# Designed miniproteins, single chains, part 28

Each design is a single chain, and the fold is of that chain. pLDDT is the mean over its residues in the fold that is shown.

## One batch from the design tools (miniprotein)

Design m959
Fold by ESMFold2-Fast:
Structure m959 (fold): chain A 68 residues (1-68)
Amino acid sequence: SSIEKKAQEIIERMQKLMKENPDATDVNQTLQSMIDTLQKLIKEGKLTEAQVETAQKALDSIEALLAE
């Protein structure tokens, strides 16, 4: 579905941003927007189980960076 494709694209973009900017300082607004979108998609129950797992791992990693 289009929602599943959107979630995958967001997850991939978040992973790239985390690798390219591990301190997250320069991309905070973009990362926050992506976090919000993924959390909303998870809450709505529109993702597959595998996508939820991948999204949660990405969220856990990025939230750890932003908690500095």
Scores: mean pLDDT 68

Design m960
Fold by ESMFold2-Fast:
Structure m960 (fold): chain A 68 residues (1-68)
Amino acid sequence: SAEIERLRAGLERLIELMRSAGVPAEVIRAAVRHEVDEALAAHADDPEMAAQIRALGEELLARIDAEA
Protein backbone atom coordinates (compact mmCIF):
# COMPACT_ATOMS: atom_id res chain seq x y z
CA SER A 1 0.00 0.00 0.00
CA ALA A 2 1.08 3.61 -0.56
CA GLU A 3 0.94 4.27 3.19
CA ILE A 4 3.32 1.38 3.98
CA GLU A 5 5.66 2.48 1.16
CA ARG A 6 5.74 6.05 2.56
CA LEU A 7 6.37 4.76 6.11
CA ARG A 8 9.18 2.49 4.82
CA ALA A 9 10.83 5.37 2.94
CA GLY A 10 10.55 7.65 5.98
CA LEU A 11 12.01 5.08 8.37
CA GLU A 12 14.83 4.16 5.97
CA ARG A 13 15.70 7.86 5.63
CA LEU A 14 15.62 8.27 9.43
CA ILE A 15 17.98 5.28 9.88
CA GLU A 16 20.36 6.61 7.18
CA LEU A 17 20.47 10.13 8.68
CA MET A 18 21.04 8.86 12.24
CA ARG A 19 23.71 6.40 11.09
CA SER A 20 25.47 9.16 9.09
CA ALA A 21 25.43 11.34 12.25
CA GLY A 22 27.19 8.57 14.24
CA VAL A 23 24.19 7.76 16.45
CA PRO A 24 24.59 4.40 18.30
CA ALA A 25 22.55 1.44 16.96
CA GLU A 26 20.57 1.14 20.24
CA VAL A 27 19.38 4.77 19.88
CA ILE A 28 18.48 4.21 16.20
CA ARG A 29 16.46 1.12 17.23
CA ALA A 30 14.65 3.17 19.91
CA ALA A 31 13.82 5.90 17.35
CA VAL A 32 12.47 3.32 14.86
CA ARG A 33 10.39 1.63 17.61
CA HIS A 34 8.96 5.04 18.59
CA GLU A 35 7.97 5.87 14.97
CA VAL A 36 6.41 2.38 14.55
CA ASP A 37 4.44 2.84 17.80
CA GLU A 38 3.18 6.26 16.59
CA ALA A 39 2.09 4.71 13.26
CA LEU A 40 0.33 1.87 15.13
CA ALA A 41 -1.50 4.42 17.32
CA ALA A 42 -2.63 6.30 14.17
CA HIS A 43 -4.07 3.00 12.79
CA ALA A 44 -5.39 1.53 16.08
CA ASP A 45 -8.76 0.61 14.46
CA ASP A 46 -7.19 -1.00 11.33
CA PRO A 47 -5.86 -4.48 12.26
CA GLU A 48 -4.64 -5.25 8.69
CA MET A 49 -2.64 -2.01 8.50
CA ALA A 50 -1.35 -2.57 12.06
CA ALA A 51 -0.06 -6.02 11.05
CA GLN A 52 1.79 -4.51 8.05
CA ILE A 53 3.29 -1.74 10.22
CA ARG A 54 4.51 -4.31 12.80
CA ALA A 55 6.05 -6.48 10.06
CA LEU A 56 7.85 -3.45 8.56
CA GLY A 57 9.15 -2.47 12.01
CA GLU A 58 10.47 -5.99 12.69
CA GLU A 59 12.15 -6.10 9.24
CA LEU A 60 13.92 -2.74 9.72
CA LEU A 61 14.98 -3.49 13.33
CA ALA A 62 16.47 -6.83 12.20
CA ARG A 63 18.37 -4.99 9.44
CA ILE A 64 19.79 -2.47 11.96
CA ASP A 65 20.93 -5.37 14.19
CA ALA A 66 22.59 -7.16 11.23
CA GLU A 67 24.44 -3.95 10.21
CA ALA A 68 25.55 -3.06 13.77
Scores: mean pLDDT 86

Design m961
Fold by ESMFold2-Fast:
Structure m961 (fold): chain A 65 residues (1-65)
Amino acid sequence: GPALDEKTAEKAAKAAVEALEGLGVALDERQREAGIKSAKEALMKGEAKGAADLMQAARDGVLAA
């Protein structure tokens, strides 16, 4: 498939973190940034192949913060 650019990956990562917040998860700024970073890195490395993988990567980043 086409290479995912950094801007597209960041937008998708932010959407995944917003979806976690929508599920009632209260995040501080550090947790939000960690979730975005984790999801973005997973997308750019090809480790997240769909929405479920992306949400899991975001959650893993939040929990590691």
Scores: mean pLDDT 77

Design m962
Fold by ESMFold2-Fast:
Structure m962 (fold): chain A 89 residues (1-89)
Amino acid sequence: MPVEEVLETAIYLLQREADHEKIVNKDDETAEKLEELAKKIQEYRDAKDYRGAAEALEEALRVLEESSSADPDVIEALRRARRLAEEAA
C-alpha cells in the first residue's frame, strides 16, 4: 500500500479519535492535540517529509497510549503507518 494512502488513513483515524475525545469524553485538550497532530501529518505528507510524518505519528501514539479509552485497532493502524513512513524516509 502506498505510504501516502496509509498516511491519509492515519489522518482520518486521528480526526475521528479527536471527535470521540471531544464529544464522548468531553476532553477538549486531548481532542485539540490530536487535531493538531493530524494537521501536522497532513502537512508532512504534502511535503513528502516522511520522517516528519513518522515523528508526528510517534507523538500521536504517545497521546493515544496515555488515554485508557483509545481503540487498540487505531493504535495498531498508527503504529503501522509510522513504520511505513520511516521505511519511506
Scores: mean pLDDT 82

Design m963
Fold by ESMFold2-Fast:
Structure m963 (fold): chain A 68 residues (1-68)
Amino acid sequence: LGAEGRALWERAVAPWLRPGAPYESTSVAPALELADLDGWSEAEIVDFLVALGLDEASARAFAARLFA
């Protein structure tokens, strides 16, 4: 995952990380905090996004865009 892909990821997840987001701090935020996407494959990112509650088609489309 390149710098541009990382910037896209950070921008996409920002709504989930902001104060007052409708997420428990022990649900999504720790997983995102531990996600060092440097060196992750597209398939690994898809699996991670599905684990966070995204549907598989949306996760695949987003992951493909990160590597475009």
Scores: mean pLDDT 60

Design m964
Fold by ESMFold2-Fast:
Structure m964 (fold): chain A 107 residues (1-107)
Amino acid sequence: MEEARKKALELLEARRAEHAELLAEVERDPEDEEARLRLLEHLLEGALEVLRIFEEIDPELAEELREKLLEELDKLLEELKKKIKEGKEVELSKRMIELVERARKEL
């Protein structure tokens, strides 16, 4: 249980560092759709991985984190749908929606 908590914190720190690296790639070429998709996929996978660990060590906290993650995913879906409606980055936004919807189904 204590080792699982330590592992969760280490994972969060590692994911934060990796996110910074992926974000730097996106900032270098904002039109690189594959880099932006990789960043989103990594964020979603990291969130699900952390949630899975907390389900084992603190189920009540895991449920709170799941609810908060669902709220954040819903906000992201609304923003992506707005971009599609405005004709901005339509294909990228559609692919991002697919990743977000997949993550929501795993919650």
Scores: mean pLDDT 78

Design m965
Fold by ESMFold2-Fast:
Structure m965 (fold): chain A 69 residues (1-69)
Amino acid sequence: MSEEQKKEAEELIRKRVAEIEAEALRLALQGKNDEARAFYEKEMEKLREELKKKFGLSDEEIEEMLNSL
């Protein structure tokens, strides 16, 4: 993977995680804690699948990128 593709993947991760966390927090603040958790887990799984399909990242590479951000 090129450095440019890595930067694009990191930018996508930062943006999507922020959006997912904001919506999960919004649901939790409405008292929908189970829905917030289910939403977070589902959307994070979708993000991992998107990163694998678009950038060819492994689960290990995705976890490393998430931990480095």
Scores: mean pLDDT 82

Design m966
Fold by ESMFold2-Fast:
Structure m966 (fold): chain A 66 residues (1-66)
Amino acid sequence: SRIEEEIRRLEREYEEQLREIKELKEKAKKEPPEGMTVEQALVVLETAEKLLGIGLEFDIELLEKR
């Protein structure tokens, strides 16, 4: 099914973005961005992870309702 292929593509893109955020979290634990604490940087990155998850769920739901 084309819908199943589109869902798999979205899931792969999501996993790639999660890996990038995970790498940024590890980097932030060692050296946070200038003007931020480690805790502040992690909150921003955790919020980005949650938004990506919500976006994926929304995109999949839209595809399944076609």
Scores: mean pLDDT 83

Design m967
Fold by ESMFold2-Fast:
Structure m967 (fold): chain A 55 residues (1-55)
Amino acid sequence: SPLEEEIRRLREEIQALVAEYRARFGKPLSEVTTPEGKAARRRIMELAERLGELR
């Protein structure tokens, strides 16, 4: 279904961004205290909230 496909795409996007940010910062996002790390974390949270709205 279109909804299931959107949920899958959002999950894949979140996973890809988490991996990309870890590669960029060289450590897990939870350990990044810089403004850039906080912004990256907020972006992930926004996508997670959107995913929650579809469930």
Scores: mean pLDDT 81

Design m968
Fold by ESMFold2-Fast:
Structure m968 (fold): chain A 91 residues (1-91)
Amino acid sequence: MAEVKELIEKLKDKNPEERVKALRELAELANDENVELVLPALERAAKDKNEEVRMAALGALARILSKVTDPELRKRLAEIAEETVKKLIEL
């Protein structure tokens, strides 16, 4: 739990490489128990000023969708992924 919160704070780092690393680690640590904490951070990262960070957020969303089994959480993840893709296409 503490590690997930630390990685969410790392998404505010000024260095895009650190934000990409945090997103990859969040994708590995995310599960049905903690995904509710991760979702708002992923949505923010999907709107990041840096393209590599936005792409990493989309990758993290896809990986978390493959791991989360709860139907309601999967629906919310899919909705965030759709919004993320729309924002990437508009940019």
Scores: mean pLDDT 78

Design m969
Fold by ESMFold2-Fast:
Formats: sequence, structure tokens, C-alpha cells
Structure m969 (fold): chain A 95 residues (1-95)
Amino acid sequence: LGERHPDPEEAAAEAMARGDIFTASLIASAMEQYKGKDHPVVAEFYFWRGDSYEKAGNLEKAKEYYQKALEGFKASGDEDKAEEAKKKLEEIEKK
């Protein structure tokens, strides 16, 4: 039994804006279950987590999440976001 948010995209965006990794992660996991792993919003959560880990200096975790975001954006057909995730991966690999 889980409470269903009426707008999980807004709830997750708000959690990300607060830096609430725990809440954003829970919402992202629920969205993968209900919307599928290739939904662009799910890919955006992985991108946000990659950015958060990069800013914290955890480059290995940042790479993992940017890779997941890249795969999700490609699956959803969001080529602009896929290219952005690819550039982030290239930046990390040079560090």
C-alpha cells in the first residue's frame, strides 16, 4: 500500500528543488513502476541524481546515474536531453 500522488512529476520536482534526495528517489521509483523506465520524467530524475553526485564529488555515482538518464532519454526519443547527459558523462570521464 502506497499513497498515490496526484501529480508525481510536480512532487518530485519540488523534492529535487529542496535537495531532498530521499523523497525524489522514492517518487522516481514509483514512477518507474507506473510510467515505465523509458518515461522522460524518470530519466530526468536520474539526470538530477547524477548532477547531485557530481556536485558532491562522487564521480562514480554521478557517472552511473547520467548513464541511466542517457539510456532513458534515448528510449523516450528526447535527443536534446540525451546529448546533455552524454556531455556530462564525457566531463566526468576527463576528471
Scores: mean pLDDT 72

Design m970
Fold by ESMFold2-Fast:
Formats: sequence, C-alpha cells, structure tokens
Structure m970 (fold): chain A 96 residues (1-96)
Amino acid sequence: MATDEEILEAMKQMGLGAAEGAVRALENGDYQTAAVLSSLVPLGIEAAKQLNDKETLEKILELVERGAELARQHGNTELADDLEKLAEKVKKAIEE
C-alpha cells in the first residue's frame, strides 16, 4: 500500500493533469471530456491543500479560470458555472 503522502501526491498530479486536459478538451470543443476531467479536479485541490502546495493550487486556479472562460465563450453555461465554483474552492484553499 502506498503511504498517505504518496497517495496525496498522486491525487494532486491527477487533479492538475485533469485541469490541463479539461482546458485542451474545451479548446477542441470536446465538452463531454472537459466535463469528466473537470469532475476530477476537486481531488487534486484537496490533495494540494493537505500537502500545503500553494504553487500547485495557483496552477490549478489559472487552468480552471481559463476553462471557465472557454466554456462561456462556447455558450456552455452549465460547465462555465461548474468551473467558476471550482475556481472559488481553489481560492479558498490558497487563503487557508
């Protein structure tokens, strides 16, 4: 079994990668993939918060805000709203 810290690091990297992938999917108009990947981002936020990794939280914030803008530009209001809620969670995690 992996250690708790190894599991948190893996979850953090998964969440960051999911945020990067969601932005790429949105740039390609793949809203289904973007929605699925965005649903994994909260795991990365929680892991980065537990690890006190503000640099990764700031990177996730930038990607989530970029994703929200892309979703809004494409008229996907539901996905844009979900990503804006994720951005708010990241901001709170950075402040704590």
Scores: mean pLDDT 85

Design m971
Fold by ESMFold2-Fast:
Structure m971 (fold): chain A 75 residues (1-75)
Amino acid sequence: APQVSVQVYVLSPDHVEIVVTSTLSPEQARDLARREAERVIAVYAKLGKTFEVVREEIRTLPDGRVVVTVTLEAV
């Protein structure tokens, strides 16, 4: 089974980063990271705060794991 780690970093009240590290393909890891970003955005929207995706980065580690970072900023 693929290994997946999802970490959410609240760097400030207006800046959140979602980091997905997994053995999935780059495309699957990106899709997963985007789904997690949508969930985080939806949670904050219910609390009256709007976040938008401002950056998406993808890296492949030497061991074959893929790291996707999605950066959210408050509007």
Scores: mean pLDDT 87

Design m972
Fold by ESMFold2-Fast:
Structure m972 (fold): chain A 65 residues (1-65)
Amino acid sequence: GVGTITTESGAVTEVELDPSDSAEEIKERLGKTFGVPPEKIKITGSGNVYTLTVGDTTSTLVLTE
């Protein structure tokens, strides 16, 4: 599936996510996308909408089937 990430600045980025990906694997993919270590990324939420936190910055992740 495809995830769409919208940052606080309004920038939009697409990320490919597999349904079998664990939270740790998703953090690794996002870490590569943002250039930060996975342990600095926190993911909260459920269903199709998640909030991503990197330090003091938040972004919204929306999943599409």
Scores: mean pLDDT 72

Design m973
Fold by ESMFold2-Fast:
Structure m973 (fold): chain A 68 residues (1-68)
Amino acid sequence: MKEKGLEGAKLLAEMRAQGWSVEEIAEYIRKNVLSEEQRKLLEEIGEKLREIGEKIDEMLKTGEALSA
């Protein structure tokens, strides 16, 4: 996941190297890259990952190693 964010930063750096201004890049992102729907989707994915973590913890409860 961190790698995906870094790839976005690299894309921005490439656009700047091609002569795009900061304002032009920001306008492009607003229109074509990120939407409010995509932000909400990321939040839902976060909740799902938390549920998976709880399932793993439950499996550990059945095991012989309950030491915090």
Scores: mean pLDDT 63

Design m974
Fold by ESMFold2-Fast:
Structure m974 (fold): chain A 100 residues (1-100)
Amino acid sequence: SFEEAVRKARDEFMKKVEEIIDKLKAENPRAGELAREAFDEGRQAFDKAYKEKSPLEGLRAGAGVLIKKLAENPELQKYAIEVRDIAGEALGKAEREIKK
């Protein structure tokens, strides 16, 4: 149930971020590609931390890398804030389920 709670939180987080990227790609293809690259780097960080530490640390690492990469691009800064808030909700939900 711990792994399942983190997987569900990750899937919900990824779905919301994918929706943001898809909308951004339709309106500004270049910015959408930059956001996709940030997301792929976040996913790589998730996989590494998941394997080396834990599923929850994977989610923290993945979200952290994604947020940092989005914040480094001035045209994506507002999305970094939105993704940070979504990540906070996902992490809080996963941690709450893990405590049960």
Scores: mean pLDDT 81

Design m975
Fold by ESMFold2-Fast:
Structure m975 (fold): chain A 59 residues (1-59)
Amino acid sequence: SDSMAAEVRMLLGLLGQKPTAASLQKAAEYLKKAVGDDPEQRVSKLPELKAKLEQLAAE
């Protein structure tokens, strides 16, 4: 989704990553699996999500 893609771009930007379309899709899928569609849970899990998104972006 557009909002999820924007959120993932923001997180990767904070980590200094240069996201590709493929890494953005992988990160968006992980976010949906980890916290679903609850934005409140995404905020509370941001530290864990940043670490995982960095791994996915580096893949």
Scores: mean pLDDT 62

Design m976
Fold by ESMFold2-Fast:
Structure m976 (fold): chain A 103 residues (1-103)
Amino acid sequence: GRLEVRVADSEEEADALLAEIAAENAAAGRDPSESTALYDAEDRPIAVVSAEAALMERLMDEMARAMEAGARSTAEALLRALEALGIELPADVRAALEEAAAA
């Protein structure tokens, strides 16, 4: 795991950087052991976000949305969440989840 450090010069930039960090952590190929620390111009910590923790929170949020939208099983909710986040699964894993969702 590697720690990346970012600095925001304003509250608006901090909000933009937090959104960018969240998008990067949702991207396929991001190392889940990596973390990003965000500081203000006065070296005060704003946030520390691990890629794994951020991905898990986004996955849970998307699964909750899928269940509200009528997903019938955890497997169906997980498939919808992965598609919403743009996460590609190996073909065999995707097929197994699709079979579980159909059952």
Scores: mean pLDDT 73

Design m977
Fold by ESMFold2-Fast:
Structure m977 (fold): chain A 87 residues (1-87)
Amino acid sequence: MEIFEEYLEKLLELAEKYASEEAYKEIKRIVDEIKEKKITDLDEFEKYVLRLYLIAAESMSEEQQKEFAKEVNELSKEFLEKLKKAE
């Protein structure tokens, strides 16, 4: 769960930086739901992350969307590598 929580915390930091205040509030609710339900199934986790991403992106300018996508892609790469190493 620690690797998943670290990813979610970094994702929240990116959302705070790029997303609107309202979008950030919704994203935080979804992150809290993932943590409470202890979602660690990768397929389910990816569905939640996609939902977060879409909420965030909709609140952003085109330029912010590009930067956010780049940051999220790098973060997701690190997350997947950490999961492989933990197995």
Scores: mean pLDDT 80

Design m978
Fold by ESMFold2-Fast:
Structure m978 (fold): chain A 79 residues (1-79)
Amino acid sequence: KYTISADMSKPVTVEEVKKALEEEGIKVVSVEGNVIYTEDATIYVSDTSIVVENVSEKDVPKVIKALKKLGAKNIVVTK
């Protein structure tokens, strides 16, 4: 499982992050405040950063693409 973190060039809403993930084929299961749950991953959204935990290897490129669409900078992938 991978953790992906990114600094945001502009503030993003949870709704914008959810839509970007769904556009890349990642199914969103639920949203609780500033936290998005998918089947495997948990996404923490703040005004300055996004952290995605428990990303499967196949979904890493999809998450990176979604983050880039949202204006992410300094995308870091850790195992």
Scores: mean pLDDT 81

Design m979
Fold by ESMFold2-Fast:
Parts: C-alpha cells; structure tokens; sequence
Structure m979 (fold): chain A 72 residues (1-72)
C-alpha cells in the first residue's frame, strides 16, 4: 500500500470500529475502491451485503478483517 492508501485504510478501520453500521461499511468500501485499496469487485460485494439487514453485520466484519489484513 502507498502511504495515502495506508492512511485511508487506517482511518476507515478506526471509523468502522467506532461506528459499526452498514452505511459506514458501504461508504468506506466505496472510498477505498476509488483509492485502489479494494478492488471494484470487493467493494461491490461489501456494499451489497451492507444493504441487507440480514448481512449488515457480516459486511462490517468482513471489511474490518480485510483492512486489518491489508495493514499487517
């Protein structure tokens, strides 16, 4: 990751942990896809999960795990 990508991922992870919601996960996934941290496919999958009440928590968890792995 570039420094810009790393900073965006760290900020996104912190925001998601502080306010875990589908709306937050979708917003972060969209932003990180624009920066190339996530692929367009990864971002779409998270946004789709985040839009459904039954998978909203899964979207949050998957994005947290993905960002923690990216920052390791």
Amino acid sequence: LSEEQRKAAENGLAALKASPSGAMAAAIAHELAKLGVLSEQEAREIIELAGKPETEKEAVERLIERLEKALS
Scores: mean pLDDT 84

Design m980
Fold by ESMFold2-Fast:
Structure m980 (fold): chain A 84 residues (1-84)
Amino acid sequence: SKKLEELMKAAVLLSKQGAEFAKSSSKEQSIKAFQGAADLFEKAGLKEIAKVFKKGIELIKKGTPEEGGEEMAKEVEEVAKKKI
């Protein structure tokens, strides 16, 4: 569906922005971007990806950002390969 494709594209873009904020030491902005991406993935019907993002965000908040970022990056790569 065209509408689903737009939601997935927007979620991937927010995920990419979140990763860029994390690299530039903008932790709060990174978390907000990843939260937005999780919401869009849920709207797209991708519940498992949204769950991974929620878990990753919690790991970042606890001070284990590498583990959270790695899981989220893997999911973004899979979504990007699939369509975007």
Scores: mean pLDDT 72

Design m981
Fold by ESMFold2-Fast:
Structure m981 (fold): chain A 65 residues (1-65)
Amino acid sequence: GEISRLMLENSKVPISSYKVGDKVKLVDGREGVIVGIDGNMFLVEIDGKKEWVHNSDILENLGPV
């Protein structure tokens, strides 16, 4: 339906719109905060640990903390 398309478009955040301080949800269900960006790699702080995550492992941007 046309309504379903409009809702999908509102959820489509370009990778270039990610910022340091944004909370993200990973494809494995974990949530973390972006503390660094290097091209297609994001340094995400999850439970006090920093992990390098590829952009393909990020499910959604939840916005700034």
Scores: mean pLDDT 70

Design m982
Fold by ESMFold2-Fast:
Structure m982 (fold): chain A 120 residues (1-120)
Amino acid sequence: ASRAEQAARIAEALRRAAESYRIMAREYKAKGDEKKAELYEKLAELFDAAAEAAAAGDLAAAAEYIRKAGEFAAEEMEDPEAGAKILEAARAAAEAVEAGDAAAFREALARFAQALARGL
């Protein structure tokens, strides 16, 4: 696929992730877990910003938003090992975005979501 087609697929994956995080934020808020709700709301905002950058073809900016999302999520972890796994998954996702590799990006995104869920 062309670089533009890969960027479009990355943008779509980022928007779907942001939508999923908004759903999680609403669910945690309904359960009275305001800290987890705020975390997922912030992740949704950063992933939407990354999606907008990727849709514009600015994969470097998209990757920076993903790194910021990883740093923010890692700071919310009480276990440093959980934080390290989140940072590693975010780094892999950002590198896949910079490479224009939508498939590698989706795999790294799945690892990021799994590391986040296990760390909470």
Scores: mean pLDDT 88

Design m983
Fold by ESMFold2-Fast:
Structure m983 (fold): chain A 114 residues (1-114)
Amino acid sequence: AMKTITPEELLNIIRESLIKKGVLTQEEFDELVELARTDPAAAEAYLRSKISPEDAVEIFEEIVKKTNNPALKALYERLKKLSPEERAQGAQDLLIALFRSAVDALKLEEERKK
C-alpha cells in the first residue's frame, strides 16, 4: 500500500537491489539477515565489506525509486549535492543503516504477532 512500506517489503527491495547489482547472492543475503538478528555489528561490517561506495550510490538510487518514499528521496537529493567521494560514502552508510532498520523493524513486527 502507498501509505507505508512494510519492513518485509523494504527488506525485499534491499535484497533484490543487492542481488541485481551482483553484491550478494540470495543465499548470502539470507545468511546476512540471520547474522543481523544476532550480531548487528558483524552484519554491518560484512555488508560494508561487500558494497563498494560507488555501487552503493546506484543501489541506494534504485531503492529510493522502488520505495517511492519521500524521506528516502530527500536523503538522496542531499547526497546529490555532496562531492562524488562524500556521496559514495554517504550512500554506503545510508544503505547499511536502512538494512539494519529493516531487520530491527521486522523483529519488532514478529514480536507483536506473538
Scores: mean pLDDT 81

Design m984
Fold by ESMFold2-Fast:
Structure m984 (fold): chain A 76 residues (1-76)
Amino acid sequence: SAEEKLIEELEKEIREFTETVRENDDEALWKELEAEFKKKLELLKRVAPPELHEKLKKLEELFRQGLAEAKAEKAA
């Protein structure tokens, strides 16, 4: 389905963003990418059927966890 493809695209974007944070030290870029991801996720939550909301919540958790781990690695 179209919604499943969008979820797969967001999972790919999470991986790419996490890699960017690890490889790049530009906090302004990190904030821009984070804001863009959150905007896409919010739009999907508004249009997605209820059965996909659980998957979207897990995706949001994966993003937050991955970002936090990548930033922690930079701080160490």
Scores: mean pLDDT 77

Design m985
Fold by ESMFold2-Fast:
Structure m985 (fold): chain A 70 residues (1-70)
Amino acid sequence: MLSDLTLKTQLIMEIVEKARQAGLSQEDIEKILMAVGKKYNEELKTVSPEEAVQKSKELAEKMIEELKEK
């Protein structure tokens, strides 16, 4: 079974890669990572780790699109 730390590390790496591919600045990437980390930890209180990852990815994708358009 993947540990919670492994899932968090994989999530962070995936988001950083997507944000860099979208051309976001380091500052914007850091904002996304902070929001995603908070979202993941909050969701873990009520949903499975897999669902928490999915909800966190959805937030990250939305933030990337919003920041990419500005």
Scores: mean pLDDT 78

Design m986
Fold by ESMFold2-Fast:
Parts: C-alpha cells; sequence; structure tokens
Structure m986 (fold): chain A 57 residues (1-57)
C-alpha cells in the first residue's frame, strides 16, 4: 500500500469510529471521496484501505 494512502486510511478510520449519527456517517463518506480525488485513486480503493486499517487495529 502507498504510504500516503495508508496514512489517509488511518485518519479516516479514526473519523469513522467517532461517527454515531447519519450526518457524521455522511461526512466520513464525503471525506473518502475527497481523499480518493486527492490521491488519484477510486473511492473503493480508499474504502478498502480504511477496512484494512480497522481489521489490523
Amino acid sequence: MDDQLREKARQLAALSRQATSPEQAQAVFDAIEQAARELGVSPQTVSDAVSEVLDAE
């Protein structure tokens, strides 16, 4: 995994753990889409990386 993708995935995983409302969950999805655009990858790639971080921790 790319070091930038891994770091972004860790930040998004932490944000995801704090999401307790539908509005907060939507903000996490929006952040995943934004990270995907910044890194030049698909939102699915970012989502998969977040899942890997959550599974490892």
Scores: mean pLDDT 77

Design m987
Fold by ESMFold2-Fast:
Structure m987 (fold): chain A 73 residues (1-73)
Amino acid sequence: SSMMDQLINRLQMMAQQAQSLGDYDTAKRLEDLRQEIEQLRRQNASDRDITIAMFRALAEESEVFLLQKQQAK
């Protein structure tokens, strides 16, 4: 629960950061992942499905972090 809430908050912050940098495609992907996790929570999805969605989100978060670091001066 709290770990999932922290992930959702990080996805929101990274999506906002991507949007501020003009990377609307990345912002949309991060927001779509956040919405998927929220929807699985509301649908009483299995712990397995939620865990898989969280690992997909963590992988995307790591990739976006590296891309944003390359764009920084």
Scores: mean pLDDT 78

Design m988
Fold by ESMFold2-Fast:
Structure m988 (fold): chain A 79 residues (1-79)
Amino acid sequence: LPPLSQEEVDRLVAAIEELIKEAKELFKKGTEQNKRRSAVLLTAAAILAVGALYFAPDDPRVQKVLEEVKKLIEELDKE
């Protein structure tokens, strides 16, 4: 796989953070439809975060977004 530049990693992390933010807002609204939408966004964020980990395994921002996604998926699973 070609390496990602620092700028590409920065954009990828920013995209993951926006997906997490949107998922949190949807989940907070509490409807079944919004919970399903939140799950879809968290799944996308998880896939992107795993990809980011492959290219930047030592980046603490990547570890942080992975941990956030993990916690939110656990929160959805409790419902």
Scores: mean pLDDT 78

Design m989
Fold by ESMFold2-Fast:
Structure m989 (fold): chain A 82 residues (1-82)
Amino acid sequence: MEFEELKKEILSQVKDEEAKEEIEKKLREIERAIEEGDFAKAIEKLKEIEEILKKLGISTEPVLRLETLVGVAALEEAVRRL
């Protein structure tokens, strides 16, 4: 649920329809990357969203929180393989 809430927070701050659509697309790619265990790709897409938000003058804090969640998920998967 935290991932979904952060996605909603990001999208609610974006007023530009074109940027909102691009961010939604990147968020879907992040979800797929996490499901596939490709955490490096998920972080790459999060950085792309961060740059879009910076250009729009919007807070990148929710993106940093998502990066933390992805990092925790990566650590959990690494521990499971030990």
Scores: mean pLDDT 80

Design m990
Fold by ESMFold2-Fast:
Structure m990 (fold): chain A 59 residues (1-59)
Amino acid sequence: DEAERLRRLAEELRAESDALLAKDPSNKSNQQKATVLYSAAGILEAAADFEEWLRERKE
């Protein structure tokens, strides 16, 4: 299932973001990277939701 794969990737990106912030919250580079990863995870979740919606409506 594409939606399940996308959600798994989003979960991994969130975990990486959290790990970077936990390791050194004052590191500006890690903060910036964490923000990008969190945003990317949100996009993947939206894509997963869209895939599920399409399957419910069409299949």
Scores: mean pLDDT 80

Design m991
Fold by ESMFold2-Fast:
Structure m991 (fold): chain A 74 residues (1-74)
Amino acid sequence: ELPKPKKKPKVPPIYFNGIDLSPVREFADPATRDAALLAFARYYLEQLPKSPEEFTKIPGIDEEAAKKIFEYLY
């Protein structure tokens, strides 16, 4: 059975293993923000990719957005 929301879901909490990924929300584009969160979660599962091009493979992430994510994590 899937977990139920405790409160009303407006902006779902972006936590991965108790780590706060909320800072990624600062991205201006909501689509880029969501894709960035997915990439961010991947870092906590595996090692960080060393090239921003890897993020560009995620649909919704432009090269500029990929640089922001890479720079933010670096």
Scores: mean pLDDT 53

Design m992
Fold by ESMFold2-Fast:
Structure m992 (fold): chain A 62 residues (1-62)
Amino acid sequence: SKEELIEQANDLSTELAQNPDLSLEEKLALGEQLVDARAQYNQLSPEQRQAALAALRARLEG
């Protein structure tokens, strides 16, 4: 759902901000990608929204 996707984005944002292994520049770049994805939320298909968050999470975890 939209609410679940927003919660996933908020959780990812928190993880990104609290990740000690990421530099400030890396956090800013990933944060900008997350903000852009959220700004485009209503213009993306459900599949594109899931793919964007999944890709961002994969980068955060890898």
Scores: mean pLDDT 70

Design m993
Fold by ESMFold2-Fast:
Structure m993 (fold): chain A 88 residues (1-88)
Amino acid sequence: MLLPEEELLEQLKELGLLSPETVELVEKIVYGDEETRKEALLELYYRYAKAKYGQEYADAALAYLKDPENKANQEAFRAKVEEIKKKR
């Protein structure tokens, strides 16, 4: 069984997202306080979403996660999720 940081680093390498910046984000997720961990998770998710689904999806997802009560952000993110679901 791998340590959580080792598993995350291997997944990032497989996706082609392994860089000094993403290694720093993984360290913040594993060793940071609650606030630092949340910010690092959002940034890592943004990079993952951008690589997998494109920049528009990643921008909408990040805006929604930063302010979940914002109705415009909710609708924009939902529209992008539906677009991705229609592809497969």
Scores: mean pLDDT 75

Design m994
Fold by ESMFold2-Fast:
Structure m994 (fold): chain A 92 residues (1-92)
Amino acid sequence: NPLLLALIGETLRVIGVILDVEWGRASDEEVLAELEAVRDFVSRHFPQYAPRLSRLIRRTRRYLREGDRDGVIRELERVREILLEAMREIPE
């Protein structure tokens, strides 16, 4: 299933961003660019999740401005949960 493989790819992308934030290797611009790519994918294929994802991105942007690394990681984990929820909607 090409959509399932794409969702796995997006999930791995988010995991990579979480690790880079934890290790202090991601810039604010890099984190936001990766989240915008995820939002573009979700808005195209799972539009029902787009409003929730947009709220998580706004909170992530606030935590980045505050230098709250733990807050950024928590919001990124919530993005990962949206992708896992979307995977469950793919027919067998």
Scores: mean pLDDT 87

